# Designed miniproteins, single chains: the designs that were tried, part 105

Each design is a single chain, and the fold is of that chain. pLDDT is the mean over its residues in the fold that is shown.

## One batch from the design tools (miniprotein)

Design m3632
Fold by ESMFold2-Fast:
Structure m3632 (fold): chain A 85 residues (1-85)
Amino acid sequence: KKKEAEKYAIIALVQATAGLVALDMGDEETARQAFDGAIENLEKAAELTGSEEARKLVEQARKAFDAGDYETAVKLIREAADAVT
């Protein structure tokens, strides 16, 4: 269960990194898709671990992402990944 959650967390971190690269290149659509994928994979990881902290961080990341605050969203994605690993 935890080992499976770790895989989702790693995929999410890769997606978040790809999103940051896309954002730096001005490709906001690719960045949005990458960040959305990262949050979805962290939602799965949080459910697999039952971590309250991870769930809260993922929810906050989703709110930041929906508000267009990608910098805060990425920070929260990293914190959520750490909480499930």
Scores: mean pLDDT 83

Design m3633
Fold by ESMFold2-Fast:
Formats: sequence, C-alpha cells, structure tokens
Structure m3633 (fold): chain A 89 residues (1-89)
Amino acid sequence: MLEEIERLREEIRRLSIEYNRARRNGDTDRADILSRRIDETISRYDRLLDEASKDPRLRGYIDDLRARQAKATAFERAVAYSQQVLNLQ
C-alpha cells in the first residue's frame, strides 16, 4: 500500500511534466489525453489515501502526508496563478 501511494505520486509528477511539455509544443490532443490520465491517477491516489487512513499503523504517516500535500497544493496553486497573471501581461 505505501509503495503504491509513492508510485502514484511519482506517476502524477511524470504525467504533469509531460502535460506541460505537450502544452508548450502546442500538442493539444496529447495534452488532453495527459490531463485525463492525471485526473484518473489523482482520483486513484485519493482513494488509496482514504483506505490507508483506516489502518492505525499508517494513520500518522497518512495524516502527515495529507498535511504536506495541502501545503504543497496551496503553494503550487498560488505559484501557478501568479505565473498565469504574469504570462498574460
């Protein structure tokens, strides 16, 4: 379970890199496919975290991971928003 969670995190990271590359190259078809795969992978990741949180041995690890993700997501969203605003200027 823990290895599966880490595997999905790495897959999301790789797909995000490929998605950004496809967007820069103007490959809209590839970007669309990658966007759907990212959404599906995130959905699976969230489900695994919910299942792992039911195990008392993993609860502390999952709670810490969720707290770190919340901070990272808030920061990444803020950075992405700032980049969008700057790119439009």
Scores: mean pLDDT 70

Design m3634
Fold by ESMFold2-Fast:
Structure m3634 (fold): chain A 85 residues (1-85)
Amino acid sequence: MDEEMKKRLEEVARLAAENSEEMSEEEFEEIVRRAEEGDERARAELMAARLAREVLNAPDLRVRPAPEVVEAAAALERELEALKA
């Protein structure tokens, strides 16, 4: 289970790194604010961006993932949340 989840996270991280473009600080802060307010999509966008930072070894990088990557990250977030119940 955890090994399969790790593999899927690594695949989403790779896709995020390959299919993301840089975003402004203002746009990134907006996504962070929405995620803090409970926006599931914003949380998925932050997760995908965080994974892209890990792959690119760029902790300060602000990236906007492609919609397909955000959908994949949202699915993983839902599965991770269900496993923590």
Scores: mean pLDDT 70

Design m3635
Fold by ESMFold2-Fast:
Structure m3635 (fold): chain A 80 residues (1-80)
Amino acid sequence: ADLSAEEAYAALLARVPAELRPYVDRFFRPLLDAGLSARVAAQLVLRELEEAIANPDDPYRKVPVEHARQLAAVLRELLA
């Protein structure tokens, strides 16, 4: 079953290192607050992180590639 917005947010925060928490608050939390389901929010964030990993020299990239890889791994586990 899909997690509630608060459950998904708490689960993601519990699984990420402290240095990645600002990215969860910046990218994931606003999608939940906009009324998206936890699954849809996680899928959209994962897609953006995968694009950042594929384009490491993108000057508009909002997340360092290594942080994007770490977050993508956690989101894949959350969506499993």
Scores: mean pLDDT 76

Design m3636
Fold by ESMFold2-Fast:
Structure m3636 (fold): chain A 87 residues (1-87)
Amino acid sequence: SMEEVRRRLRELIREIQQLLNEGRLTEEKLRALVERAKEIARELPPEVSAEMIAVLDRLEAEYEAGKLSIEEAALAIASELQHVIDS
């Protein structure tokens, strides 16, 4: 259900915020969060899923290219998850 998907996205946002607040965010944890977000995205309607995955892929590529810090990447991911919840 969409309610269950939104709950899982909110849990991911809380986990990202906790890792940032505790200074425990690593590249490995960031990659794992992106993969979990993509798994959740695949349960969304095809158009929403494709848009969310495209944003996540772009953010990961920008982080790997050194255009975003790990904190900036994590905040941008959390923002995308919140956008999907609010849609």
Scores: mean pLDDT 88

Design m3637
Fold by ESMFold2-Fast:
Structure m3637 (fold): chain A 70 residues (1-70)
Amino acid sequence: SVADAAAEGARRGALKGSPQEAATFAGYGVMKANGTPEQAALAMEGAYRGAKEGSPEAVAQHARDGALKG
């Protein structure tokens, strides 16, 4: 699903160590799953906030929730 792709992308980006990379890879995941630009934007925002909080679980969950809200 688009939400699963957002979460997986966010996890991979977060492993590179920056909130920006978590956001970027969450967006790539949404696009690869043929999600909408709105889903990508919200997934990226969620991933960025989760990465800023320093929790790997929060990165994936917030990216997923963003994609579902879009």
Scores: mean pLDDT 82

Design m3638
Fold by ESMFold2-Fast:
Structure m3638 (fold): chain A 80 residues (1-80)
Amino acid sequence: RARKLLTEALKIMASLPLTDKKIVELLQEVVLILANDGDISRALKLLEEALRRLKDLGVASDEQIAEIERLIREVRDILA
């Protein structure tokens, strides 16, 4: 499962216009948490912060937003 989430997170990072340093830092920390089987609750918070920032900046497409929302749901399912 962690490998699948890691692959999805990396795919999302590659598809986004990562010109905002804070979004890059948030997503990099999520990737590190997922790669090291770390604190999944922290990864969820970071993903939600990145999604909020992306929506505020208006730089991501609806499809890119949906991909991040899907990843957030998969992370929540692990915590349930």
Scores: mean pLDDT 75

Design m3639
Fold by ESMFold2-Fast:
Structure m3639 (fold): chain A 97 residues (1-97)
Amino acid sequence: DEESFKKIEESLLKFVEEELDQKRYDDVRALIDLLVEQMKIPSSQEQSLRLLAGILKVLQEKNAQDLVAYAVALLRAALPSLSPDVAARAREIIASL
């Protein structure tokens, strides 16, 4: 459900912003870990990548370069496990950073 996805995305992105403002970097790292772990499940890959893409944009806007590098490293490591279409989108996201 696209509407439900947008509400989840908005809530997660707001959570990430608030955690970054409070310098709770370990909470953001744990969320990145969870999303990348979900990418091991084929049916979850597209949604998890979309959420991670949103998080990466927030991290860039907040100049959280260490967390961007962390997320990119985990995403690169996950590439061989992704479907070809999802892997192509993941590479585009990495290239846009």
Scores: mean pLDDT 87

Design m3640
Fold by ESMFold2-Fast:
Structure m3640 (fold): chain A 91 residues (1-91)
Amino acid sequence: MKVSTKIYKDGELVEESEGEVEHEYTAEMWILARLLDAELLGADVEITIESESLETAKKLAEVAVRIGEGLGFRVEVEIEGNKVTVTFRRA
């Protein structure tokens, strides 16, 4: 599966990264790391999860939502085909 992150500070894209991962656990750890980095930066984050299985993408998005909300982000989810985009904004 493919996991992409974009970090925005003051509306500007400051960091972009993309990874291909085979295991859900690896994707979850990578998502956690990116959200922690964003919290430290005081930044907004967009995470896009693309998988052959929409169910897998949704499960990973649910994990991302729980982590983000736990860190104090406002979270929005959008689904387009097999792609789930989760947007994290500072509360």
Scores: mean pLDDT 81

Design m3641
Fold by ESMFold2-Fast:
Structure m3641 (fold): chain A 98 residues (1-98)
Amino acid sequence: KVKKATVGVEGDTVGIRVEATNEISAMSAALAALDAARKAGKVLDYEIRIEGTKASVLVKFESPEQARKAAEAAMETLKSLGAEVNLIEGDARKALES
């Protein structure tokens, strides 16, 4: 089960951090959020990392407008999975520290 998530937006970059009850749930939620984000705009680069029950995704888009739309899509996806979702404006990397 997904417990909480943090989404950060900074310019053309979106950071997503997910905390779940186990590694499989964390990875599944992170991949779902990444999929939603990739559908929202043109992705230039992305990375995903798993750290036990936490997963992080960093995505770079073609424009800040696309990054904003992607963050919104990721938040809706994570909320649909039962996560409490927080948004951090102006610092995509700070989301990955949560």
Scores: mean pLDDT 82

Design m3642
Fold by ESMFold2-Fast:
Structure m3642 (fold): chain A 60 residues (1-60)
Amino acid sequence: SSLTKENIEKIAKTLVDSLLEEYPDMSKKELENIINVIGELIGREELKKAALKIIDEIEK
């Protein structure tokens, strides 16, 4: 429960990077869907938002 903003962003980046490495053919929409499910299961809205932002920025 001692997650700082920096730790949340680091965890979000690690999660997105891991998904991209494991599933390189996955579409942006599929990645967003997985992140939404994981975020709901974990119950951490801040982590979900950080991960979705990283996914949005990767394709730009």
Scores: mean pLDDT 74

Design m3643
Fold by ESMFold2-Fast:
Structure m3643 (fold): chain A 130 residues (1-130)
Amino acid sequence: MEIRRAKREDLDTILELLKKQYPTISRQTVEDALENGEVFVAVVDGKIVGTGALLQSGDSGIIELLVVDESYRGKGIGKALLEELLKEAKEKGLKKAKLIVDESALKFYESLGFKVVRTSGNFYTMEKDV
């Protein structure tokens, strides 16, 4: 497995992967993340099987678009992507990494040191110091 920065030519592959979990996601969302943020991909045997993005808001890194192909789950790919995003946030001098998740993702992020800091309806804002 290789974690690397996404290239512009990866856009269509990233969008296809994201649409499996987020059917209404727009091409513009991926373009904006590539232009204004840091996007990483996980590659296994030459195939992009995971993505993750880091956007900046003040002194915080916002983690989004973190998706792993269902056929490749349980192999530590999501953890490896998240660790690379946290490393990038630290290298940028950011103080915190933040994300918004539903209940189904809580255990995964809690296992990686994130803590719930806000609840709004069925969504949880989680944070980790970097």
Scores: mean pLDDT 87

Design m3644
Fold by ESMFold2-Fast:
Structure m3644 (fold): chain A 99 residues (1-99)
Amino acid sequence: SEEERLREAREALEGARQSIDDAVKYLKMAEEALKNGDVETAKKYARKASIEVIAAYLHLAAARFFAPDDPEIQAEVDELYKQAREIGKKVDELMEKIK
């Protein structure tokens, strides 16, 4: 039971890391498109980045649910939440610049 929950939490953390990596990638693509004056492409990739930030939050919520008492997993969850939140802020700032 506990081993199963820890496995689920680690899988959720891996999902969160992948979503954060994808959000960073899409944010950079949006920033580059905006720099080149391509507002529509910038909007498209900013929306993709936003979706990946939401996906990261869902994965992190799952990791917290499966392993609430594991201090190492919870520390990693907290750090990844910080990263996802900072990426989300940058996405919001970019969206304000293109509207």
Scores: mean pLDDT 90

Design m3645
Fold by ESMFold2-Fast:
Structure m3645 (fold): chain A 78 residues (1-78)
Amino acid sequence: SAIDEAVEDFEKELKERYGITLTDEQKEALRELMRSGDPERVAELRERLNILLYEQMGDEEKAAEVRASLEKRRAARK
């Protein structure tokens, strides 16, 4: 399945670049988001994961930039 391959690729990237391991519940939630076909929800999830990465790296400035981008995206939807 293209969705299963995308989830596996994303999990591999998270583990290798971010040191984050997804739980089974988080993997299932990600599959559901991809099946929904809602690109905004998928993009928001990726932005949230990027914030976590930058915080773990101690790059508070980059984490703040990604948060600001996410807030603008949320505001634009209202």
Scores: mean pLDDT 72

Design m3646
Fold by ESMFold2-Fast:
Structure m3646 (fold): chain A 69 residues (1-69)
Amino acid sequence: ARVLVTGKAPPSAVEALKKLAAEHGGFLTFEYSPDDPLAGFIGVVPESAVAALEKLAKENGGTVSFFPV
Protein backbone atom coordinates (compact mmCIF):
# COMPACT_ATOMS: atom_id res chain seq x y z
CA ALA A 1 0.00 0.00 0.00
CA ARG A 2 1.04 3.64 -0.57
CA VAL A 3 0.23 6.84 1.34
CA LEU A 4 0.25 10.51 0.45
CA VAL A 5 2.56 12.44 2.80
CA THR A 6 2.69 16.18 3.48
CA GLY A 7 4.66 18.18 6.01
CA LYS A 8 7.24 20.80 6.88
CA ALA A 9 10.86 20.35 7.98
CA PRO A 10 13.95 22.50 8.56
CA PRO A 11 16.17 22.76 5.44
CA SER A 12 18.85 20.78 7.34
CA ALA A 13 16.52 17.72 7.41
CA VAL A 14 15.59 17.81 3.70
CA GLU A 15 18.34 15.48 2.42
CA ALA A 16 17.75 12.90 5.17
CA LEU A 17 13.99 12.86 4.49
CA LYS A 18 14.52 12.55 0.70
CA LYS A 19 16.99 9.70 1.21
CA LEU A 20 14.71 7.80 3.59
CA ALA A 21 11.71 8.11 1.24
CA ALA A 22 13.80 7.01 -1.78
CA GLU A 23 15.31 4.03 0.08
CA HIS A 24 11.77 2.80 0.79
CA GLY A 25 10.71 3.20 -2.86
CA GLY A 26 8.86 6.51 -2.45
CA PHE A 27 9.58 10.17 -3.19
CA LEU A 28 9.31 13.61 -1.61
CA THR A 29 9.36 17.03 -3.29
CA PHE A 30 10.27 20.15 -1.32
CA GLU A 31 9.25 23.79 -1.76
CA TYR A 32 11.06 26.69 -0.15
CA SER A 33 9.36 30.01 0.61
CA PRO A 34 11.17 33.16 1.86
CA ASP A 35 8.16 33.67 4.18
CA ASP A 36 8.67 30.32 5.98
CA PRO A 37 11.85 29.08 7.74
CA LEU A 38 10.62 25.50 7.15
CA ALA A 39 10.60 23.71 3.79
CA GLY A 40 7.20 22.33 2.80
CA PHE A 41 7.03 18.86 1.28
CA ILE A 42 4.63 16.50 -0.43
CA GLY A 43 5.12 12.99 -1.79
CA VAL A 44 4.08 9.35 -1.88
CA VAL A 45 5.73 6.60 0.17
CA PRO A 46 5.02 2.93 0.85
CA GLU A 47 3.07 2.28 4.06
CA SER A 48 6.20 0.50 5.40
CA ALA A 49 8.06 3.86 5.37
CA VAL A 50 5.46 5.76 7.46
CA ALA A 51 6.85 5.06 10.95
CA ALA A 52 10.48 5.81 9.99
CA LEU A 53 9.55 9.01 8.10
CA GLU A 54 7.34 10.28 10.95
CA LYS A 55 10.11 9.61 13.48
CA LEU A 56 12.78 11.36 11.39
CA ALA A 57 10.57 14.40 10.70
CA LYS A 58 9.60 14.82 14.38
CA GLU A 59 13.19 14.28 15.60
CA ASN A 60 14.27 17.19 13.37
CA GLY A 61 11.51 19.55 14.59
CA GLY A 62 9.28 19.03 11.55
CA THR A 63 5.64 18.02 11.15
CA VAL A 64 4.15 15.31 8.96
CA SER A 65 0.69 14.04 8.00
CA PHE A 66 -0.23 10.84 6.13
CA PHE A 67 -3.31 10.20 3.98
CA PRO A 68 -4.22 6.67 2.77
CA VAL A 69 -4.49 6.25 -1.02
Scores: mean pLDDT 80

Design m3647
Fold by ESMFold2-Fast:
Structure m3647 (fold): chain A 101 residues (1-101)
Amino acid sequence: MMASEEKVKEAVELGKKLEERLSKEFPNLKISTTVEDVGDRVKVTVVLYDGDKIKAVVEVEILPDGKYRIVVSSDGKTIETEAETPEEAIEKTLKLVKELL
């Protein structure tokens, strides 16, 4: 089953806000954002590059219950957390990326 168009739109907006905030915190890194409808949820993937090297991968899923699952991976380390609002998801993502980089 496809995620609702509203959830996809929310994920696109979330991805844009994440890209803006991460670009401000890490102005020397290149950021790439992808949004995928994975059926019952929508996934936002943000990849941070230092030149051609992947420094961190952020995955934020908007779950069927409206909550957010956040996974941040960097240099063989992976941290997972959950958020209840898009604002909390953005702030927790920034905190985890700062802790891993």
Scores: mean pLDDT 82

Design m3648
Fold by ESMFold2-Fast:
Formats: sequence, structure tokens, C-alpha cells
Structure m3648 (fold): chain A 75 residues (1-75)
Amino acid sequence: MEEAKEKLEKFVREELGLPSLDQLTDDERIEVINIAYVKGILTIDEAIELLKTLPESPRRQLEIDVLEADKKARE
């Protein structure tokens, strides 16, 4: 969990030019987690774990469900 958060913080700072995750809205945090997963910076398990640290929302639940379904389909 901590390592995944550090990878996401580095991605946000170095690739997106943002000062930190704390400057993002919850929806923007969901978006950057998904982008980091698609770019191969986060594993599927790391992306799901990070999403679960965010406040509960319909957007967050949808993204978790999509990633868990993708993970199951690849078994």
C-alpha cells in the first residue's frame, strides 16, 4: 500500500506536473490511479488497493468493480 502510494505520488509529480496528490479532488485521484494503471506504473492489485483508500463514491466503486472484473477475466 505505502509503496503503491509513493509510485502514484511520483507519477503525479513527474509525469502530470502536479505538486502532490493532496492538490487533487477525489474524482481526479480516481482518474490518475486509472491512468497510472493503464500506463503500467501500478499493478492491478496496487490500483484497487489505492482506490479503496479514497472516500466511497459511485465513481470509486465503479472503477474498483471494473478492475476486479478485469483481474478475474485474466485468471
Scores: mean pLDDT 79

Design m3649
Fold by ESMFold2-Fast:
Structure m3649 (fold): chain A 95 residues (1-95)
Amino acid sequence: SDITKVLDEFNKLFRQGLDAIDNQDYDRFAEVARQMAELIEPYFPELSQQILDLVDQFEQAPPSQRDERLEQLMQQIGEAGRKLFDLHMQSQRSS
């Protein structure tokens, strides 16, 4: 299903985001997070916008606030992944 392909791409981007964090490549992480937000926009437009707003806040944050902003952003990304997985599971039950 289309949602299965979206979930697969989301999971691929999420892995790329984790790799960027591990390498302290926060510019790459922000780029990947925006791609994830754009990917989910047709399904969860409000959550997509929240992620985009948090990415902007993360990039503008002073070093003392970066860990908190990163955690907030990761929580919303995790919520998006959970919601996509729920949609995927619903599509499988209807097949």
Scores: mean pLDDT 85

Design m3650
Fold by ESMFold2-Fast:
Structure m3650 (fold): chain A 64 residues (1-64)
Amino acid sequence: EEVDKLAEELIKTVQKADEDPENAEEYRKKANELRKKLQEMVKPFRDARLNARKAIEEARKAAE
C-alpha cells in the first residue's frame, strides 16, 4: 500500500518534469529521492520472497 503510494508519486513527479520544463530540475531531484525510498521499502520484501523460495526448494529435495 505505502509502496503503491510512493510509486504513484514517482510517476506523477516524472510527468510534472515533462509538463513544466522550468521546474524540471526540481522535479527530477524529487523523483530521485522517491526512487531511493521506494527501493528501500521493497528490498526487505524481495529478500523475504527469495528466502521463502529457497526453503521450498530445500524441502522438495529432502522429500526425494
Scores: mean pLDDT 70

Design m3651
Fold by ESMFold2-Fast:
Structure m3651 (fold): chain A 94 residues (1-94)
Amino acid sequence: GSLTRIPTKLDIDSIINFYESIYDPKKAIEAVLDAIRYGIEHGTEEDFEILLYGLKKVEELMEKYPIATQDLRPEVEELKKLFKEKFPEFYKKN
């Protein structure tokens, strides 16, 4: 199930903890990606840090469970592209 609101860190951590507890890291990533997608569509620049936190947690799960989650890589890369398009100013180097 996807969140129908901008996620908090507690929301992201709770999703991950739940799905890891039932040995489903793929579903953990899918649920976090859904929450981030909602945040990209409905959020503002004030939500940048929490959405970045979600993407970081997805990368950590993919590193921890590469075989179970590698098929999600194209979806993760698509969402990263959308995130950069939504917040391009935060990806400019000084």
Scores: mean pLDDT 82

Design m3652
Fold by ESMFold2-Fast:
Structure m3652 (fold): chain A 67 residues (1-67)
Amino acid sequence: MEEIKEIYKEVLGVEKVDEKDDFFALGGNTEKVVQLIKEIERRFGKQVPVEVIRLDGTVQAIADYLS
C-alpha cells in the first residue's frame, strides 16, 4: 500500500496520495499509466494490465490486484 502511494506521487508529481485517490482523477494520462505499470513491475514483480488501471485506478484497487 505505502509503496503504491509513493509510486503514484513520483509518476504524477503530486504531494499527496491517499488510498481512495484515482490515478486519472489526480491528473494521470496514458503516458503516465505506462510509467506506473513499469514502476509497479520493478518493485512488485507483477504486471498490471492497462485495462485494470482504466477501470479502477485507485491505490486500493491496485493494491488488491497485487495481493
Scores: mean pLDDT 82

Design m3653
Fold by ESMFold2-Fast:
Structure m3653 (fold): chain A 89 residues (1-89)
Amino acid sequence: MIDEGVEAALKALEIVMASAPDDASRRAVRDALLPHVTAASNAKTPEELIKALEGLKAAIRELARRGLVSEEAAEEAIKLLDEAIDKIR
């Protein structure tokens, strides 16, 4: 079964990628976020998982700051990640 933190990471990626206005932006978003999603999937401890999810949140904020994703999608994704982190802690 996919862990709740990994599921949240995948859902956050889906939300953020769907908000990208074109294929070039979607590729940039995917390339920026995929390493953090992969880190979450490969996490062997709760601490590693939390670190991966915090990294994903930081990357999403940076993408929103650069205008590559919508602010609304970024906030929705970050909320899901915060809820997952709180359940793991």
Scores: mean pLDDT 83

Design m3654
Fold by ESMFold2-Fast:
Structure m3654 (fold): chain A 86 residues (1-86)
Amino acid sequence: ATVHVAEGIATADGKVELPKDLPETLSTVELKITGIFKDGKKKELEEKFEEPLDKEEILALIESGLQIGLDMGAEKAIVKATLTEV
């Protein structure tokens, strides 16, 4: 199976970077959300999605994960998505 890693970044001051090179095929997704706080502390959340998702659904998940990180009060949120093509 082909495995891809995609990363999104958002900052509390409104900068957002989303991955552009996602597979056109369906993928199962493992999502890691990292919030980085002003004091250098980190909080991590992991979510696994067993149902295959398309690239628009994966982008929406990454964006949602970034928002969750920022909503925790993080200065910077990073979402790492590990995608396994089906």
Scores: mean pLDDT 85

Design m3655
Fold by ESMFold2-Fast:
Structure m3655 (fold): chain A 73 residues (1-73)
Amino acid sequence: SEEKLIRVNFRLVGQTDADVERAKDVAKKLGERPIDVASAAAFVSKVIGEPASSFPDARFLKLVEIVIKGYKK
């Protein structure tokens, strides 16, 4: 089933405003919802210990897609 994602505070521990804005821009270009990508990006940064800005866009999106798919299972 699809998990219901609520509007999040874009400020999480280890997540910067720049990382959130980058996630929104990339999500917009790919037709994804920014809120889904932002939440997944924060989770990826926390788990791997790196900010979203340190990743190429393609790798970043692949990791956030994996996280989002995990929530839908």
Scores: mean pLDDT 55

Design m3656
Fold by ESMFold2-Fast:
Structure m3656 (fold): chain A 75 residues (1-75)
Amino acid sequence: TREQVRELIRQADDAFEAGDIDAALEHLRQAAELARDDPEAAQEVIEAIRGLAEASSPEDSERLRELLREIEEEL
């Protein structure tokens, strides 16, 4: 489970670097769903989203922060 979460985070990073924010957000959502029952894995997802938001344009950063709020409400 944690390995799959980390794989999805890497895929999100790759998609983001390629300029595909929609794919990055989808991979992060999948990682968060897998991490629901694992608080440590969930924190890795949260930190990954925060890192991407800091590196993003204002518009992409807002979408990432929206996703972060959704995930934090589920945890």
Scores: mean pLDDT 81

Design m3657
Fold by ESMFold2-Fast:
Parts: sequence; C-alpha cells; structure tokens
Structure m3657 (fold): chain A 73 residues (1-73)
Amino acid sequence: PIPTFLDIAQWIRDGRFPTGVPITLEQFNEWLKEVDYRGTAGDWARLLRERAGITNVTEQDIKKAIIEEAKAA
C-alpha cells in the first residue's frame, strides 16, 4: 500500500525520522487537502520542509521508507 501523510506523521512520532519539530494531525490533514489526497515522495518532502520547517527528511528518505514498508507488508 502507498503510505499516507498519516503514516508519515506516525513514523515521525515513532522516531523513524528525527525531525526535531512536532507535527500535529491537523497540519497533516491540511497538507492532504493541498495534494488532493494524492502525494508523491517529493510532494511529502516539500510539505514537511515548507509547512513544518523539517529540512532533514528528503524525497529520497521518504522513497526509501516507502520501499521498506512495502517489503515489510
């Protein structure tokens, strides 16, 4: 399955991405609407950077996490 922004939010809360910035469920719901519930790894990395100030999670990091999650499923 393709991970959602809620999955990424959970991964951040679980410490999978050490972002240094707290993210709320409300913020992720707003970002989901911005990408019309369809987001690429680049869209998610961009929104984390631009909306939450999280610059240490790259498109490549998100792609790697997606691949690892898919392998675990």
Scores: mean pLDDT 63

Design m3658
Fold by ESMFold2-Fast:
Structure m3658 (fold): chain A 70 residues (1-70)
Amino acid sequence: SIAEELRELTARAVALGRRAAPKLDDPAVLAALQELDAFIASLPANPSREELAALRERIDRLEAVLAAAP
């Protein structure tokens, strides 16, 4: 369901935010986290499948940036 997918994506976003916290001096990490946070803040209470896909893409981007960060 959309609610289950949103719950999964929200949990991933929270976990990535915690991983990003000690690396905010890296401009790539800061930019990816700010983009994710801004997108989450703009989401409606009942997001569409397209909006959930866009959320997943931003989560995946932050995860990739964190994996590449020293």
Scores: mean pLDDT 85

Design m3659
Fold by ESMFold2-Fast:
Structure m3659 (fold): chain A 114 residues (1-114)
Amino acid sequence: KVEEMDEIIKKLQEAKEKNISPEDLRRLLVEVFKKLAEIFGIDLSKYEKTLSEEDLVEIAKQQLIDMAEALFGVDKETLEKLFEEMDTSPEARKKVLDLLIKYLEYLKKQLEEE
């Protein structure tokens, strides 16, 4: 579980160093969301049969926004604007990757302390 989180964090760090496309970032958001669900024992089977890849991307975005607001005190409007700019701004994609890395590092620490 912790090893799987390290692998994802490394992948996100590598993506941040590259000019990642919006499509690749959306794919990473879905991958991270699915992996976190597996790690925390959340059954996604009811969603996998009814949701498209784009639906999963939107769920992943909303989870990240809710998490950042609740855990880090980041304004929801600021995060929503960041995700809107993700399609056109490499800097916005880099900020999304930074936020995701911070979230995964926080969760990894919680798992190690339990």
Scores: mean pLDDT 74

Design m3660
Fold by ESMFold2-Fast:
Structure m3660 (fold): chain A 76 residues (1-76)
Amino acid sequence: SVTKVTVTIEVPGAKDGKYRLEVTTKGDTVTATLLDENGNELGSTTVNAGVEVEDGTGATGVEVKDGVATATLELP
């Protein structure tokens, strides 16, 4: 079954637009890091998936609007 988690990162002062979100999973923990176009970290959050997930790293696109990024992540 696919596990879904929602992450929210507040980045006051960031411009509205599309950004890169790096996702790292380890045990039951999901860490999402928001990056600009140069790969600089703008913010991060850590959430618990409620279940054990496979260790790994991935990336997805996310929209920032009014200094907030929200993404729903599908985990294996």
Scores: mean pLDDT 81

Design m3661
Fold by ESMFold2-Fast:
Structure m3661 (fold): chain A 90 residues (1-90)
Amino acid sequence: MRERIEEAARRAEAAIEARDVEAAKAAIDELFRLAREAIRRGDLESAELAIEQLERLAALAEELGLPEVALHAEIQIGLLRIEIAVRKLE
C-alpha cells in the first residue's frame, strides 16, 4: 500500500509541475481512492501517509498557481479525515 500511495503521489506531483490540471486531478483522485482503501482495511498509517501527500500536493499546486487543483486536494483531505474519525469511533 505505501509504495502504491508514493507512486500515485509522484504522478500527481509530475502532473502539477507540468501544469496539466486534468492529469493532476486524476492522480489526486487515485491517491484519494488508495487512502479510502487503506481506511477500509484498517491501515490508518497508510491513510495518514496519503493525507500527508495530498497536503503537500495542495501546497505545491497553490505555489504554482493552480488553485483548482489545490482546492480539489483540500476537499479530498477533508473527506478522508471525516472517514478516519468515524472509523476510530467504531
Scores: mean pLDDT 85

Design m3662
Fold by ESMFold2-Fast:
Structure m3662 (fold): chain A 54 residues (1-54)
Amino acid sequence: MKYEIKVHPWLIEKISNKILTLGGKIIKYTDDGLIVELPDDAKIPEGATIVKEI
């Protein structure tokens, strides 16, 4: 499942590492956060806000 998520700039590295640990993939960096792909059963990491599902 693909998501656009908003992340505070200071948390980008931490959240990116959490995504990879969950078996996810970073698709793109955006001005306000990330576009990520996560396994269907994975929970969005704390500190990230879902903007939309892609």
Scores: mean pLDDT 80

Design m3663
Fold by ESMFold2-Fast:
Structure m3663 (fold): chain A 67 residues (1-67)
Amino acid sequence: SEKLKKLEELAKQGEAEVSALAQQTQAAIDAGASQAEIDALRAQLGATTQAKGKEVGELYLEALKEA
C-alpha cells in the first residue's frame, strides 16, 4: 500500500519534471535559441526521462520482492 502510493507520487513528480523540460525546450525553439542550447535542453530531457524511469522500475521491483 505505502510502496504503491510512493510509486504513484514518484511517477507524478517525474511527469511534471519531464513536462516542464519539454515546455522549456519548445519555448527555446520558438524563441530562436541556438542549436547548442536546444541540443543541451533535449539532452537534459532525455537524461531526466531515463533517470525517472529507472527510479520507478527499482521501486516496482522492490514491491514485488515483498509481495
Scores: mean pLDDT 79

Design m3664
Fold by ESMFold2-Fast:
Order: C-alpha cells, then structure tokens, then sequence
Structure m3664 (fold): chain A 96 residues (1-96)
C-alpha cells in the first residue's frame, strides 16, 4: 500500500467514525469526500467542483472533531483535504 493509499484509508475510516459519533457532517458530504479520496488515489480529476467543495467541508469538519481526540486521524484528514484542494485548483486552471 502506498503512502497516499494509507492516508486515504485512515481518512475514510475517520470520516465514517465522525459521522457515526455525531460530528456536524452529513452522509452526503461524507459520500462526496469518499469519492474525492478515490479520485486522488487514482490520480483522476474531481467529478465536479461542487463535489470537491463538499469533500473539503467534510474533511475539515472531521479534522476539527479529531483534533484533540486522535491527532493521527486529524492529520490524515488534513493531508487528504489539501490533496483534494490541490486537485480542485488544477482542474479550475485547466478550465480557464
């Protein structure tokens, strides 16, 4: 398993845990984040900018939720968030 695949796996597990434990994220935002993480792992562009924005919001909310509870999960979520943001910016630049 590559480093990015390991980070994505940790972020997926953390997102599902945050949703189950009542973090202020929706299932729709988690689903968007899971799709965006799969795109990053496969070096693919996001399906849409809207899905990328939902993914970033879910990852940011989950990272804040784990900030004091599990710093390793919080850091994996922050790394995943930054990867999706970079992918979104590259996609936006190619559309201009």
Amino acid sequence: MSMIERIAKTAREALEQALAEGSPISQEEVDAALKALDAVVNNQPPESLELADKAIRALDAAAEYFKDKDPVKAEALRIARNGIEAMKREYELKQQ
Scores: mean pLDDT 82

Design m3665
Fold by ESMFold2-Fast:
Order: C-alpha cells, then structure tokens, then sequence
Structure m3665 (fold): chain A 88 residues (1-88)
C-alpha cells in the first residue's frame, strides 16, 4: 500500500540520517513517522515512534549520540513489531 511504502521510506530516512550523523534529521523523520502512523490509525506504533523520538531528543541534548542511535534502532524494531500485530 501507499502507506506501507511511506512508512518504509521514513524508516530508511531515519537510518540514513543516523549514518550521516544528522541526529536532528533522524529525530524529525521519527516524528514524521509517528504522525503518519497516527493519521492511518496505527495507534500503538505511532505511540512507540513518538516516545522513541522524545528519547532520541533527550539523548542528543545530553551529548549521547551513540545512545540516540541505539534508541532509534530499537524504536524502529518495536514500531515494525507493533505494525505486524495491528495488521494481523
């Protein structure tokens, strides 16, 4: 579906931003992922993405860029798990 393609696109943008060291872009893309999921009724996945973005933002504000990357990757994994459950 178009929604699934956009979700995958945003996940790839988060990963790409992290690889380039663009932590603010990764946070913004994670927030965009949460908004997209919420608009399409994926309440649990949206909540996970939103909480992940907040934790990333907090880690970056404390200078913990490695922790922000770990939070992002774990968050993406949990978003994908929630989506699989909500579509079953």
Amino acid sequence: SEVHARVIGLILRVIGALEEGNYQEAIDDMKALADLLEKHGYKEASKIARETAKKMEDAVSQGNKEEAREIALKGIHEVLKALDKEEA
Scores: mean pLDDT 87

